# Designed miniproteins, single chains, continued (4): the designs that were tried, part 53

Each design is a single chain, and the fold is of that chain. pLDDT is the mean over its residues in the fold that is shown.

## One batch from the design tools (miniprotein)

Design m13811
Fold by ESMFold2-Fast:
Structure m13811 (fold): chain A 73 residues (1-73)
Amino acid sequence: MTFTATLPDGSVATVDATPADTGKEVTVTTSNGDVKGGVVSATETSAVILVEANGKTYGIVAKGSTAEKVTEL
């Protein structure tokens, strides 16, 4: 699935994750450049991802095309 999340720093992150990416690293495209994300879990309609951006780690919970929750860790 592809979803977007607004990070607490105001940047927008776009992630494409599939169930096959569970436990793997993916590229996350942000408005400030590409960063890495670790896929905790992914389905066709939901994902939980850890993103490193702007010196911070964010936990993102997404369902469908948008993030339901973004948490600074």
Scores: mean pLDDT 79

Design m13812
Fold by ESMFold2-Fast:
Structure m13812 (fold): chain A 67 residues (1-67)
Amino acid sequence: TSEELLKQAAELATKGREALAAGDAETARHYADQLLKVADEFKSLGNDVFADELRAHAQEILAQVDA
């Protein structure tokens, strides 16, 4: 359900940001990749707004990891 996907996205975004703060690049990349998968699921359901928002958050995490 969309409610389950929203909960999953929130948990993944939080864990990704926590990993970034801890300097754990591998874990941050893992959660960012999972967040991109959830974004793709929202897009497939026709929810482009949430898909774009989640993709932006994931890309921001990945950009900071690669810096």
Scores: mean pLDDT 83

Design m13813
Fold by ESMFold2-Fast:
Structure m13813 (fold): chain A 92 residues (1-92)
Amino acid sequence: DEELIKKLEEALSKESLSPEEALETLLLAIRALDSDNPELIEKAAEVLRKLLSHPDEDVRESALLAAAVATVDSNPLTAEAAKKALEEAPVP
């Protein structure tokens, strides 16, 4: 969990991510959303929110699909975090 949190925080601290970096970060966020750790779920939701406003359309579409799937997750923390990420995403 510590290494995953650190990687997500590193991605969040960057001013911009390349499309390749963004997609790799999205995979880490998806893995974090599947955890029972509230801190990982929150960090993953922050990453999703950032990627939903990414300049690359493939990144935005992939993040949107991941967030949409997460909104129907059986874990209410994951579902709520994903819904909040979609609501709070900056407009591109």
Scores: mean pLDDT 79

Design m13814
Fold by ESMFold2-Fast:
Structure m13814 (fold): chain A 64 residues (1-64)
Amino acid sequence: MVRLRVSLKGKEQLRDSLIALVEGVGGSATYDAEKDELIVEVPEEALAPLTQGFEARGLKVEVL
């Protein structure tokens, strides 16, 4: 499992769709309301397609 941090600043409306995308690849997502971020855990095989999905939506992704 790989852990990622995704900033939702200015894109909070995407939160539910992003959680669904993560769950669709067998991962889990937790919303951090204090920082307006998603903490995402996914299998390593899902990392590349998931990152492409986030990038297509203009999101900043950090590997933890």
Scores: mean pLDDT 80

Design m13815
Fold by ESMFold2-Fast:
Structure m13815 (fold): chain A 80 residues (1-80)
Amino acid sequence: MKEEYLKKSKEALERVKEIARELAELSPEMGQGGELAVGTVEKLLKWGEETGEYKKAAEGILKTEEGARRALALAREEAE
């Protein structure tokens, strides 16, 4: 259970890092948003480790990933 949430969280962190790279390729401003998302995931991972709330941390991380994915989709639609 704990290991399952840790694995999902770490996999989500790597996906958010990839989204952040793609955002940075569109503009420096979008890159800053991507880096904020990465920082949020890293803080949630640390919080989960410090509190033992691995499930809640994973849920927050997945929501952050979804938000970053939506931002990337919107940025791509607006970047002509």
Scores: mean pLDDT 83

Design m13816
Fold by ESMFold2-Fast:
Structure m13816 (fold): chain A 67 residues (1-67)
Amino acid sequence: PVVTITVVGDKPAIDFATGPLEKGETVVIENPASITVTEDGVVTVVSADGKRVIRGDAADIEIKVSE
């Protein structure tokens, strides 16, 4: 599966490998190890090798999962 993360709100997401993702920016993670959403609406996507971690608020990001 391929996960596409796009920042759609004014609050940036964080790519812990590269830095902040601003509104309109997109990151693609192939074969993520996990996608987690907390009760507070925090979304965390971790790559299969664990080297990339993307975190953002569910209200400010759009996640699309494709096969």
Scores: mean pLDDT 80

Design m13817
Fold by ESMFold2-Fast:
Structure m13817 (fold): chain A 73 residues (1-73)
Amino acid sequence: LTPEQELLVKTLLDILDEKKVEKLVITIEELAERTGLSKETVRKMLEELASKGIVEIDGDTVTFTKKKLEEAL
């Protein structure tokens, strides 16, 4: 992973930890707001993570699990 991709993965892990869940579906827009990055930048990074099997993208939502995120780091 690039440093930016690692930071995004850590952000996703923090969201799971905050909500006390092991799997979550959220919008790309919510991630952009949480990271301070543009929606376009977040989408590109998520597409790269999805190509590696780390997350799943469906339209404007992303699905991720703690297990797959931890395995990516």
Scores: mean pLDDT 85

Design m13818
Fold by ESMFold2-Fast:
Structure m13818 (fold): chain A 100 residues (1-100)
Amino acid sequence: MPSLTELALEMGRAIAQRDWESLAAHLELLLEQMKTMSEEETLQAAGLALEVLITAATFFKNLELKEELEKIREKMKTMSKEETLKLLEEALEKFKKTYL
């Protein structure tokens, strides 16, 4: 199983290459791994997922999605692990439906 660092590097490469299918696949894998992480590890992984999605939204000039993701990042400090995962899964699904 890839480490958080390896997933971050692969997602960064996907963005650089504009390989949005690979980006979505690695985000899905990250979200699956988060289900078994501690609360602290989940917060770090969620931060990575949001940063990657915000970068993609910025690339597509989707200001609405970018603002929505930035609001999730701020709320994440007070949200449960389950709420965080649900919002990230919904954001990824919205991204996939819009751009894939």
Scores: mean pLDDT 82

Design m13819
Fold by ESMFold2-Fast:
Structure m13819 (fold): chain A 99 residues (1-99)
Amino acid sequence: SMKELEEALERIKKKVREVLKELGQDSEENLEEIMKYIKESLTDEALFVLASIEDPRVFAMTLNGLGLIAEEKGRKAEKEEVEEAIKKAKELLEKEAAE
């Protein structure tokens, strides 16, 4: 529903703000620019999957991967592409933890 989409976007916005704070870039301009990019780069179904990510590092890595996919394909990233990006992010973090 529209309300569920709005709630998902608010959850994403909170996670983006936290990532920006860690990077020392937590301006409202940066937040609005990234949120606009996310809305233009992902389908509604993909946004729900992105909003479900609990680990901030997985979230940040997933966002980076999805941006590259959207630019390469010239279209919005779909649910399956978000799920694949999440799996890849988790694998990269697991390898880093094993070092």
Scores: mean pLDDT 79

Design m13820
Fold by ESMFold2-Fast:
Structure m13820 (fold): chain A 60 residues (1-60)
Amino acid sequence: SMDDLIKEIEKFLKSKGISDEEINKVIKYLELKATDEEEEIAREIILKYKEEIENILLSK
């Protein structure tokens, strides 16, 4: 489910030392609830870990 995927991404980003504040911005972006400023930060993090995040999304 989408909620399970979000939890896996959250756990992964925490394991990489990303702050809870920044992780929350990524979650909001994935839920289409981010502000423009939150979206910019979320996109930077997603791009940095693109391959790992894509693997989580494709692991089903």
Scores: mean pLDDT 80

Design m13821
Fold by ESMFold2-Fast:
Structure m13821 (fold): chain A 101 residues (1-101)
Amino acid sequence: SSADDLRDMSELMRKQAEQVKKLMDEGDNELAYESLLLSAGVFEAISKSTKDKAVSKGFKESSEAYRKAAEKAREGDGEGAVKTLLENSEKLDEEAKKLEE
């Protein structure tokens, strides 16, 4: 379902937030940045090919969150990068819940 797709996207973002934190704690800010940009590009491509309006919107907004997190990671703001991903994850969970009503 569209709600399940949004929850899966939310779970993926939470896992990527953990990986970004680990990379930045290890001083690998460039790898964190590149990983987040790769995710942004993939999510943007899926958004454009997805016929479901809610899922397409979820991928688009997640792509934007990944790009914002990437810039924060590049600046050395690991806490800001993680927060950006987690806030979008929570938004996806809220949208999924609305679709189940």
Scores: mean pLDDT 87

Design m13822
Fold by ESMFold2-Fast:
Structure m13822 (fold): chain A 67 residues (1-67)
Amino acid sequence: MSPQEEAMIQLITNEGVRLYEQLSKTVSPDVARQQSIDYSEQMARDMNLDVDEVRKFTQSRLDRREK
């Protein structure tokens, strides 16, 4: 993974985490988590990035937030 790709993945995962924080105030944690992951995957697809990698990073970030 290049430094450029890593930076883009971090931007996408940061946006996914922000969406999770916002949604968690209104919907259940499970729904907020799933929608944030779906959003991150869609952004990765639009930017032609590795969707699996973005999903893993987003899930990891959300797991740390739930702690």
Scores: mean pLDDT 79

Design m13823
Fold by ESMFold2-Fast:
Structure m13823 (fold): chain A 69 residues (1-69)
Amino acid sequence: VELTDEDFETAFSVFDRDGDGTIPASKLRQAFEMLGLHLSDEELAAAEARAGPRIDWATFREIVREAVA
């Protein structure tokens, strides 16, 4: 399955409930599941360590790209 920026934007917007352009790192796993990807607790912890507790759109996109690669 090929993932596009539109898929990333859809997943991000679902979890960006505040409309501030960030999502909690704790929601990253659910966003990945929405995209048909699996993110482990260890991968989530690593993503939070590099991005902080809030993940902006640019960081989210890079994390998804790394998971797909």
Scores: mean pLDDT 74

Design m13824
Fold by ESMFold2-Fast:
Structure m13824 (fold): chain A 90 residues (1-90)
Amino acid sequence: LVEEAKEKEKQGNYNEAGKLYLEEGKRKIEEGDLLGAAEAVSKAAEALDKSENPDKKLMLEVTSLAMRVLAESLDKDEKEQQAILDALKK
């Protein structure tokens, strides 16, 4: 997914790249990897921002997933929570 998303970015297919990063983020949440999910969500948002015509539905899904990652991070220690917040800000 991440490797395929990077190829889509190189091709200028930013909406498709954003979709692939979003799918990676969902997978990481299911695995309990909140930091990985935050990184994927951040990359999805960045890819969609670079799109000439951003897919609004994907933008909403990225925002929803970011909110879910933040909510689930509240039970983590301060150090892990800070790493998740830093990843989401990019």
Scores: mean pLDDT 80

Design m13825
Fold by ESMFold2-Fast:
Structure m13825 (fold): chain A 78 residues (1-78)
Amino acid sequence: LTELADRLAKEMASYSPEQRAEAVRAALLAAGYPQSSVDFVERLVREGRIDTYGAANVIAQAIALGGEEARRAYEEAL
């Protein structure tokens, strides 16, 4: 998990808050999180309240729960 989060953070370092928010939304939805939870987290990422490393950790957890579907959703969002 930590290694995946570190890799994702490095990859997303050049992305805008808007791009990170789209990636987080896609991964969480694919992992089966409720729409209300996804909307809340996406808003925090878009506003910059969740930084690059925080967004990477959220995506890493979504991939851990949702597997390849969540990873593919993340990759397709960018």
Scores: mean pLDDT 84

Design m13826
Fold by ESMFold2-Fast:
Structure m13826 (fold): chain A 90 residues (1-90)
Amino acid sequence: MLEEVEKKLKKIAEELLKKHPDEINWDEAIELVKKYLKPILTKEIVIELLKKLGLLDEITEKQLNENNSEDMLIQIAASIVIYLKAQLKK
């Protein structure tokens, strides 16, 4: 499951890079995350992704444990997409 979510996030990042190479399209990132990841996106998967990418800090982990709403998970996943897009552009 984690590897599937990671692959989908990378695919979304590649799609956004192809369509919008020079701009950050946050709203489109949110919509693509909702379209492709919403049914499989969980708090546990998001924490493991952030840990793997070196983006998990104690504050973020505590916040996710206290508030794991669908909207928060989608926003964090979209942030990961934007991060991956920046890495792919180089």
Scores: mean pLDDT 75

Design m13827
Fold by ESMFold2-Fast:
Structure m13827 (fold): chain A 72 residues (1-72)
Amino acid sequence: MEEELERHIQAAREALENGDYDTALEHLKRASRVLHELRAAGADEETIARYEGLIAQAGKPLGDKLLDEAAA
């Protein structure tokens, strides 16, 4: 499960580097779902917080773009 989570985060980062925001968003959504399943499976809070941080960092450029589009 963690390996799948890391794959989606990495894929989202690569998509963002290529300017593919739709693909990045899809991978971040999948990573968030895997993280939710990991929490439900009893993963410790430190592990959850670490991956939440990685997802947030990876998603920052996407969040900034979506806010800019909403303001336009």
Scores: mean pLDDT 75

Design m13828
Fold by ESMFold2-Fast:
Structure m13828 (fold): chain A 93 residues (1-93)
Amino acid sequence: SEISKLAEEAQKLLDELRKNPYDVELIEKAIEFAEKVASLPEVDPLTQERIRELIEKARELYKKNPNHPEAVELVLTALDLALSALIEIERKK
């Protein structure tokens, strides 16, 4: 399943970002992934909006400090929401 593959990717990104919270390439991949999940029509509109808000705030904080710890927490929260949404989609199939 495409959704199952996305859920596996989300879990991998979460695990890797938790181990390497200031890896710029990993942060960029995590942000792009979260935005991709937020664009899926199968994801609840409120969850889509919440992910987008978290990523927008994270991007703003990263402009001020590329190693901003609050920005990393926002990205991790967005990935957790993305993973939860993907699991719910898979469960409803």
Scores: mean pLDDT 86

Design m13829
Fold by ESMFold2-Fast:
Structure m13829 (fold): chain A 84 residues (1-84)
Amino acid sequence: SAVEYLRKALEAVKNGDYDTMAEYLEKAAELFEGDVAHNLRAAAEALKSGQKIPAAVALYEAARLVTDPEVRKLLQEIADTLLK
């Protein structure tokens, strides 16, 4: 599920494992369409390029666009953790 992949992305970012974080964001993107999927893939690409601020911006935009409150909460927490 998207929630499961995002929880794994959150654990990865807490451990500073940006490669695993990007992998789970890409897996989560496969479960969405349109702008949500686009922003999750953009966040993963930014992480692969070492760009934490653009990655967090894309994650906050994805959070704004999702309807599921648990998915929104996880995306916000992932972005907040990335910027610490």
Scores: mean pLDDT 90

Design m13830
Fold by ESMFold2-Fast:
Structure m13830 (fold): chain A 96 residues (1-96)
Amino acid sequence: SEADRRLAGRLRREIVDRYGIVIFAEDVDGLVEEVLRVYEAGGREGLAKALLYVRLTRPDLYPAVVERLSERTGLSVEELEELVRRREAELRAAEE
């Protein structure tokens, strides 16, 4: 949707401005490495923003990215999904 495109654009700018990282990979492995770089720079807050961006821009790859991040971080898929849902709710409440 238009709202999702705008939210994705804002997340992309914030991730670049705050962490110096561009998320541009078009495959699962590349997205996992880019999201992990955001996690290293921004902790759980950065991780939530990066994963929300992937969900909005690449919903086709998002489930596989979440599974691989769970394996790499030790956080459960459920914990990662909760981080993303909470961040989306906070951002949408601030925009609406």
Scores: mean pLDDT 87

Design m13831
Fold by ESMFold2-Fast:
Structure m13831 (fold): chain A 107 residues (1-107)
Amino acid sequence: MEALVEEAKKAIEEGDPGRAASLVFRLVREGHFEAAEEIVKRLSDEGIALLMAGARALLQSPDPRAQEVGRRLIELVEKKPPPSEEARKKIVYADGTPAVPTPEELR
């Protein structure tokens, strides 16, 4: 846990939102919700957009465990302002389809 938290803080300081988001996914998967919440509070707008896109993918998984991780991630990011339109436009699938869920899609 502590090593993952320190690595996530370093990723944030180095301006790597993808690495920081990936480490938050690992913390939630391992059940370290308080540590994940601390890192989420420090994430950039792009980092929040990446977490929301990843949470959507997990919620669409046939694996109930992956769906649970996705729901926990949504609970963490709901306490943050929604990512900007610019950040959402950067997080797209290869075909240009938006990957970041809207609030309506999370209900």
Scores: mean pLDDT 73

Design m13832
Fold by ESMFold2-Fast:
Structure m13832 (fold): chain A 100 residues (1-100)
Amino acid sequence: ADEKIKQIIDSLEQLKARIKELQEQGKIPASEAEELISLYDKAIEALKNKDLKEAIEQVEQAIAKLKQLQAKEKDEIVKQELGLMITQLETMLDVLKKLE
């Protein structure tokens, strides 16, 4: 479990870095990036505290926010990148639910 949790934390940190990169490139609004980063930080902190229920809730909120952002996105490359992030988070969510 601890090794899987560490892998999920590392993956969330990478997703957080990608959101920051997209924001710096002007590809997503700063407010949307800030909300997503906050959700990732809350999920990471919950995982560090072994709070799987809280981590699941934060990941589900991040997926919902990314889906909303993707639906409004007009840049096909950014839309595809957001879709890949959604798929990664959905895979993490499945793992977290099995660790519960």
Scores: mean pLDDT 88

Design m13833
Fold by ESMFold2-Fast:
Structure m13833 (fold): chain A 95 residues (1-95)
Amino acid sequence: DEVEKLKKEYEEAKEILAKMDPQQVLADLRAIPGLTGEMVELIETDPERARERFEELKEQLRKEAEKAGLNPEAVELALEYYFELMELIVERARK
């Protein structure tokens, strides 16, 4: 089950992140070019804009998934977990 697999991977990622240096993880993510680095920077500087951009991205990728004959629910869920992990990393680095 793809949904159960995503859920398990999300919980495992949270456990791994809890054992890592949060400031180092944040610095590493900022260094990734493209969506990951951009999203992390937005969550740090403008969390409301980060939410807006995430919802736009989620809607766009959902439509692309439907056109490709993929499961749009699984794509949406994976993106939701991705965003939640980014928020968690930023929050932990601020402590």
Scores: mean pLDDT 79

Design m13834
Fold by ESMFold2-Fast:
Structure m13834 (fold): chain A 104 residues (1-104)
Amino acid sequence: SSSLQARIAQREATVTEEEIKELLELFKTHLLTEELIKKMLEEDPSRILDLAIDYYILAKERPELTEIIARQIRYILSLLKKLNAPQSLLDELEEILSLIESLL
């Protein structure tokens, strides 16, 4: 979507090296739990979308992680479908997954 593309472009322009390092540490430590995803979905679903965008940025900067990142996004999508997340969120995450898979 044009709105999602604008959000991705804005995040790419504003994300810092420190934020990418924090995301890499979160990814390495497996701290992204089902409980955390559920909390994000209940409190602010846009946090899940921004996390997925940050994963896309990480995949572009660290091509060796692209397959693992794609698997993580598929896992998040599977969990969100099980939790009956809004279709609009699922559609936007599917678009981000397609962008990540295009890097493979």
Scores: mean pLDDT 82

Design m13835
Fold by ESMFold2-Fast:
Structure m13835 (fold): chain A 78 residues (1-78)
Amino acid sequence: PLQSALQSSQTSKDYASQGDGKSAAFNSNQSSNLARDLAGVQSASDYSRQSSIYANNGDFDSAVSYSQQSVQQLQQAL
């Protein structure tokens, strides 16, 4: 579950870096949902949710930043 959330946040960051807001938002939303039910990674869930919102709005720099923060929190929890 934690590894799946991490993979989704990494994938979201990659899509946002490519300017694919729809795929970035989908993957960040998946990461947020996966992390939401896990103890100790609520910040990662919140960061992924913010990344999804920014990706949907076309703010790819902010989407990448929030996805990266989610990745860092999830990596520390492993």
Scores: mean pLDDT 82

Design m13836
Fold by ESMFold2-Fast:
Structure m13836 (fold): chain A 93 residues (1-93)
Amino acid sequence: SLKEIAEQIGKAAQAIEEEKYEEALKQTQKALDLAKKENLPQSVIDHLQKAVDILKKLVAAKKAGKPIDEKLKQQALEQLENAFKELVKYVNS
């Protein structure tokens, strides 16, 4: 459901702020899988896919004990925000 996808995006964004990148990736992947299953617009799917790709890099960096790239963290948040904005546009269409 659209509500479940919105909730998953919100949980992912919260997890990023808490530096829980594996949880953020899990929630974003759930949102992406559900968006694909429900045939949501490609604009929503593309932003969720970009967020997944960035979060995979953040998870890998944290596991390797590397400093977290703040720009990459902000890009992940931006992709989640854009996915949510596209979802809102779709439901108001």
Scores: mean pLDDT 90

Design m13837
Fold by ESMFold2-Fast:
Structure m13837 (fold): chain A 84 residues (1-84)
Amino acid sequence: KVEELVKEAQKAIDAGDVERAIDYATKLLELGNYEKAKELLERILQIAPDDLKGRVLFLLAEAYYKLGKIDEAKRLMEEAQKLS
């Protein structure tokens, strides 16, 4: 289940399919796998086009917040808002 989502997200990243990769990372967040979602979202951010960067940063902020990394989450949220 979780392992399959991580594998599919990895394939999407490798293929440059940013929207599909975001969808899989979002599903991992919904399942409570915050650390895996964070790792994937950080990789997605490196390949995301400008119009998707804000969305990726918001999701990454959520992952950091859920992991108790509040200061990092706040920074990412502020960065995402600048791209809105």
Scores: mean pLDDT 85

Design m13838
Fold by ESMFold2-Fast:
Structure m13838 (fold): chain A 66 residues (1-66)
Amino acid sequence: MISLTAGVLLDEMLDGQKVADAVGKIPGTEVIGALPQMVGFKATGKSKDEARKRAEEATKAALDTA
């Protein structure tokens, strides 16, 4: 629902800003070390879509051949 979605988005954005602010206080070296893990977390969502598309394509190919 729109109201719930807007609330969740705001909460996530606020949390993101807090994290960015905290990161700004941390020495750059620690931020660099944590970056790969944070990027990996974001990539997880995309990998889900990729896995789904891959499964669909594989299923179609299998149905077409056998």
Scores: mean pLDDT 50

Design m13839
Fold by ESMFold2-Fast:
Structure m13839 (fold): chain A 65 residues (1-65)
Amino acid sequence: VSPAQAQAFARRVADALRAGGVPLSDAEVQELVDLGRELAAAGASPEQAQTTLIARAQEIADRLR
């Protein structure tokens, strides 16, 4: 996965959570974007990056509920 693709996916996940009523702060959105960058730098596959970003997003959503 490229850094740009991972960041774009992270932002789409954050936007979907916000649209679903999860009150993500800018810091929490940035946490997902930064994780996306780290996964790309570590050479994660697109599937691995998506799975990891979704899992982190669910953890953040659960903290905010």
Scores: mean pLDDT 79

Design m13840
Fold by ESMFold2-Fast:
Structure m13840 (fold): chain A 85 residues (1-85)
Amino acid sequence: NPEEEQKRKEILAEIRAANDAVEQAQNEVVDLRLRNASQEEIDAAQARLREAIDALIEALSKLPEMAETVQHMREHRDQTLAGML
């Protein structure tokens, strides 16, 4: 089914983009902390990281086979954030 295959490709591209955004946001938080940036800059970067993680969870939720992984990520979102911060 070409329509279903196209939708799956779009979802996979969205997941890749969301994963890249999480990695970039995590690196920004680390860099800001290492150079003793202002708490305002660090808080803003942490907010972007949280948004990036939420976007990744939402993208993954579009794949039925990822339902268990998505549930685990949603239940442990705060622990995941703590490990990345």
Scores: mean pLDDT 82

Design m13841
Fold by ESMFold2-Fast:
Structure m13841 (fold): chain A 95 residues (1-95)
Amino acid sequence: SLLDKIQQIRALLREARDRLREINPNLAAVLDQFIAALDRIGERARTDPLSAELALRFHVLAANGELWVAVRRDPRLDREWIDEVISQLNAIMSS
């Protein structure tokens, strides 16, 4: 279900945020904003599930972009780990 996807994405982003807080606090703060937006998407799903699904897809695309840009700019970030987070986000959306 859409709510199950939101829960999986939230869990993954929270894990990534917690790891990033010590390495790149600015990126961790960006992920906090994406996590907060998931709650608004979940509320929208109750009244307009199609709009919420589209919003979730664009939201994940934006989060992927932030992660991809950050790993190119910050040599302290584990590229393999960030690529794995992006892959997991895409896998959840493809289910």
Scores: mean pLDDT 87

Design m13842
Fold by ESMFold2-Fast:
Structure m13842 (fold): chain A 85 residues (1-85)
Amino acid sequence: SAEKLAKINEIVREIGQLLYEGLEASKNDPEALKKLQELMKEVEERLREIRQRIAAGEDLDEVLARVEELKRETKKKIEEIKKEV
């Protein structure tokens, strides 16, 4: 549905915002910056897979659940990186 696609796109934007805020918070810490850059690559690969699943006509409820899980995992990993700084 259009509503589910809008929700998926909103969560994708929220993931991008979390990563941007993490990078800004870590810009003067080379080790934290490196870990965040590695996390960004992992998230980009998973978002590419999600885009392919949407294009293939996969169930949007399953895609939505996957995107929500990715947001939770990304937030947790960013917080762990921040705790080490």
Scores: mean pLDDT 84

Design m13843
Fold by ESMFold2-Fast:
Structure m13843 (fold): chain A 101 residues (1-101)
Amino acid sequence: AEELLEEIGRIARETRDKVLKAFYEKKPVEEIIKIVEDGFERMAQLAEEAGHTEVAELIRRAGKDAVELVKQNYDKPLEVQRILLDAFERSLLEAVRELLA
């Protein structure tokens, strides 16, 4: 449980950093969306492989929500940074709650 949570957290931080870099490099919104989708799917796959299907579903749902927020705020880099940070933090909190249940 703790090891899984640590790996999910690492992927979340890596994905956030890639998104921020893509924004500063002025990449198309489609590339930014792909980075977000890939990151959340990687986190979900780790949870699924560890037998936590419910955690994987929560992470995929959080990823979907994050993508929609990026689409709505793609012209506001600082707002997107805040939204993504909050989305990653919520995903990790949900994962902790389910792993402790």
Scores: mean pLDDT 77

Design m13844
Fold by ESMFold2-Fast:
Structure m13844 (fold): chain A 100 residues (1-100)
Amino acid sequence: SPKELVLKILENAAKRVREVAEKYNDPDLASLADRIEEYVEKAKTASIDEQIELLKEAIGDVQAVLDRAKAEGRTDVAEVSERVLNFLKAALEMLEKEKA
């Protein structure tokens, strides 16, 4: 189902951000990984409306890290943040279609 796929996307995003945070010792990515993991736990018992709000918050958090990485010229961090952002946006689109 779309809800199950969204959970899997969030879990994969959290894992990837954590791996990159450890590789670069980046505190923004480490904080982002912690936040996405919290969103994963909340999403497990969330309604579709609550999952939409969690995804919007996650998208905002990833966008902030992406914007900062671009401003600081951290291309590797920017590339991973952009990939995570695309995964989360795809999940949001799937949930919005199920709600409509």
Scores: mean pLDDT 83

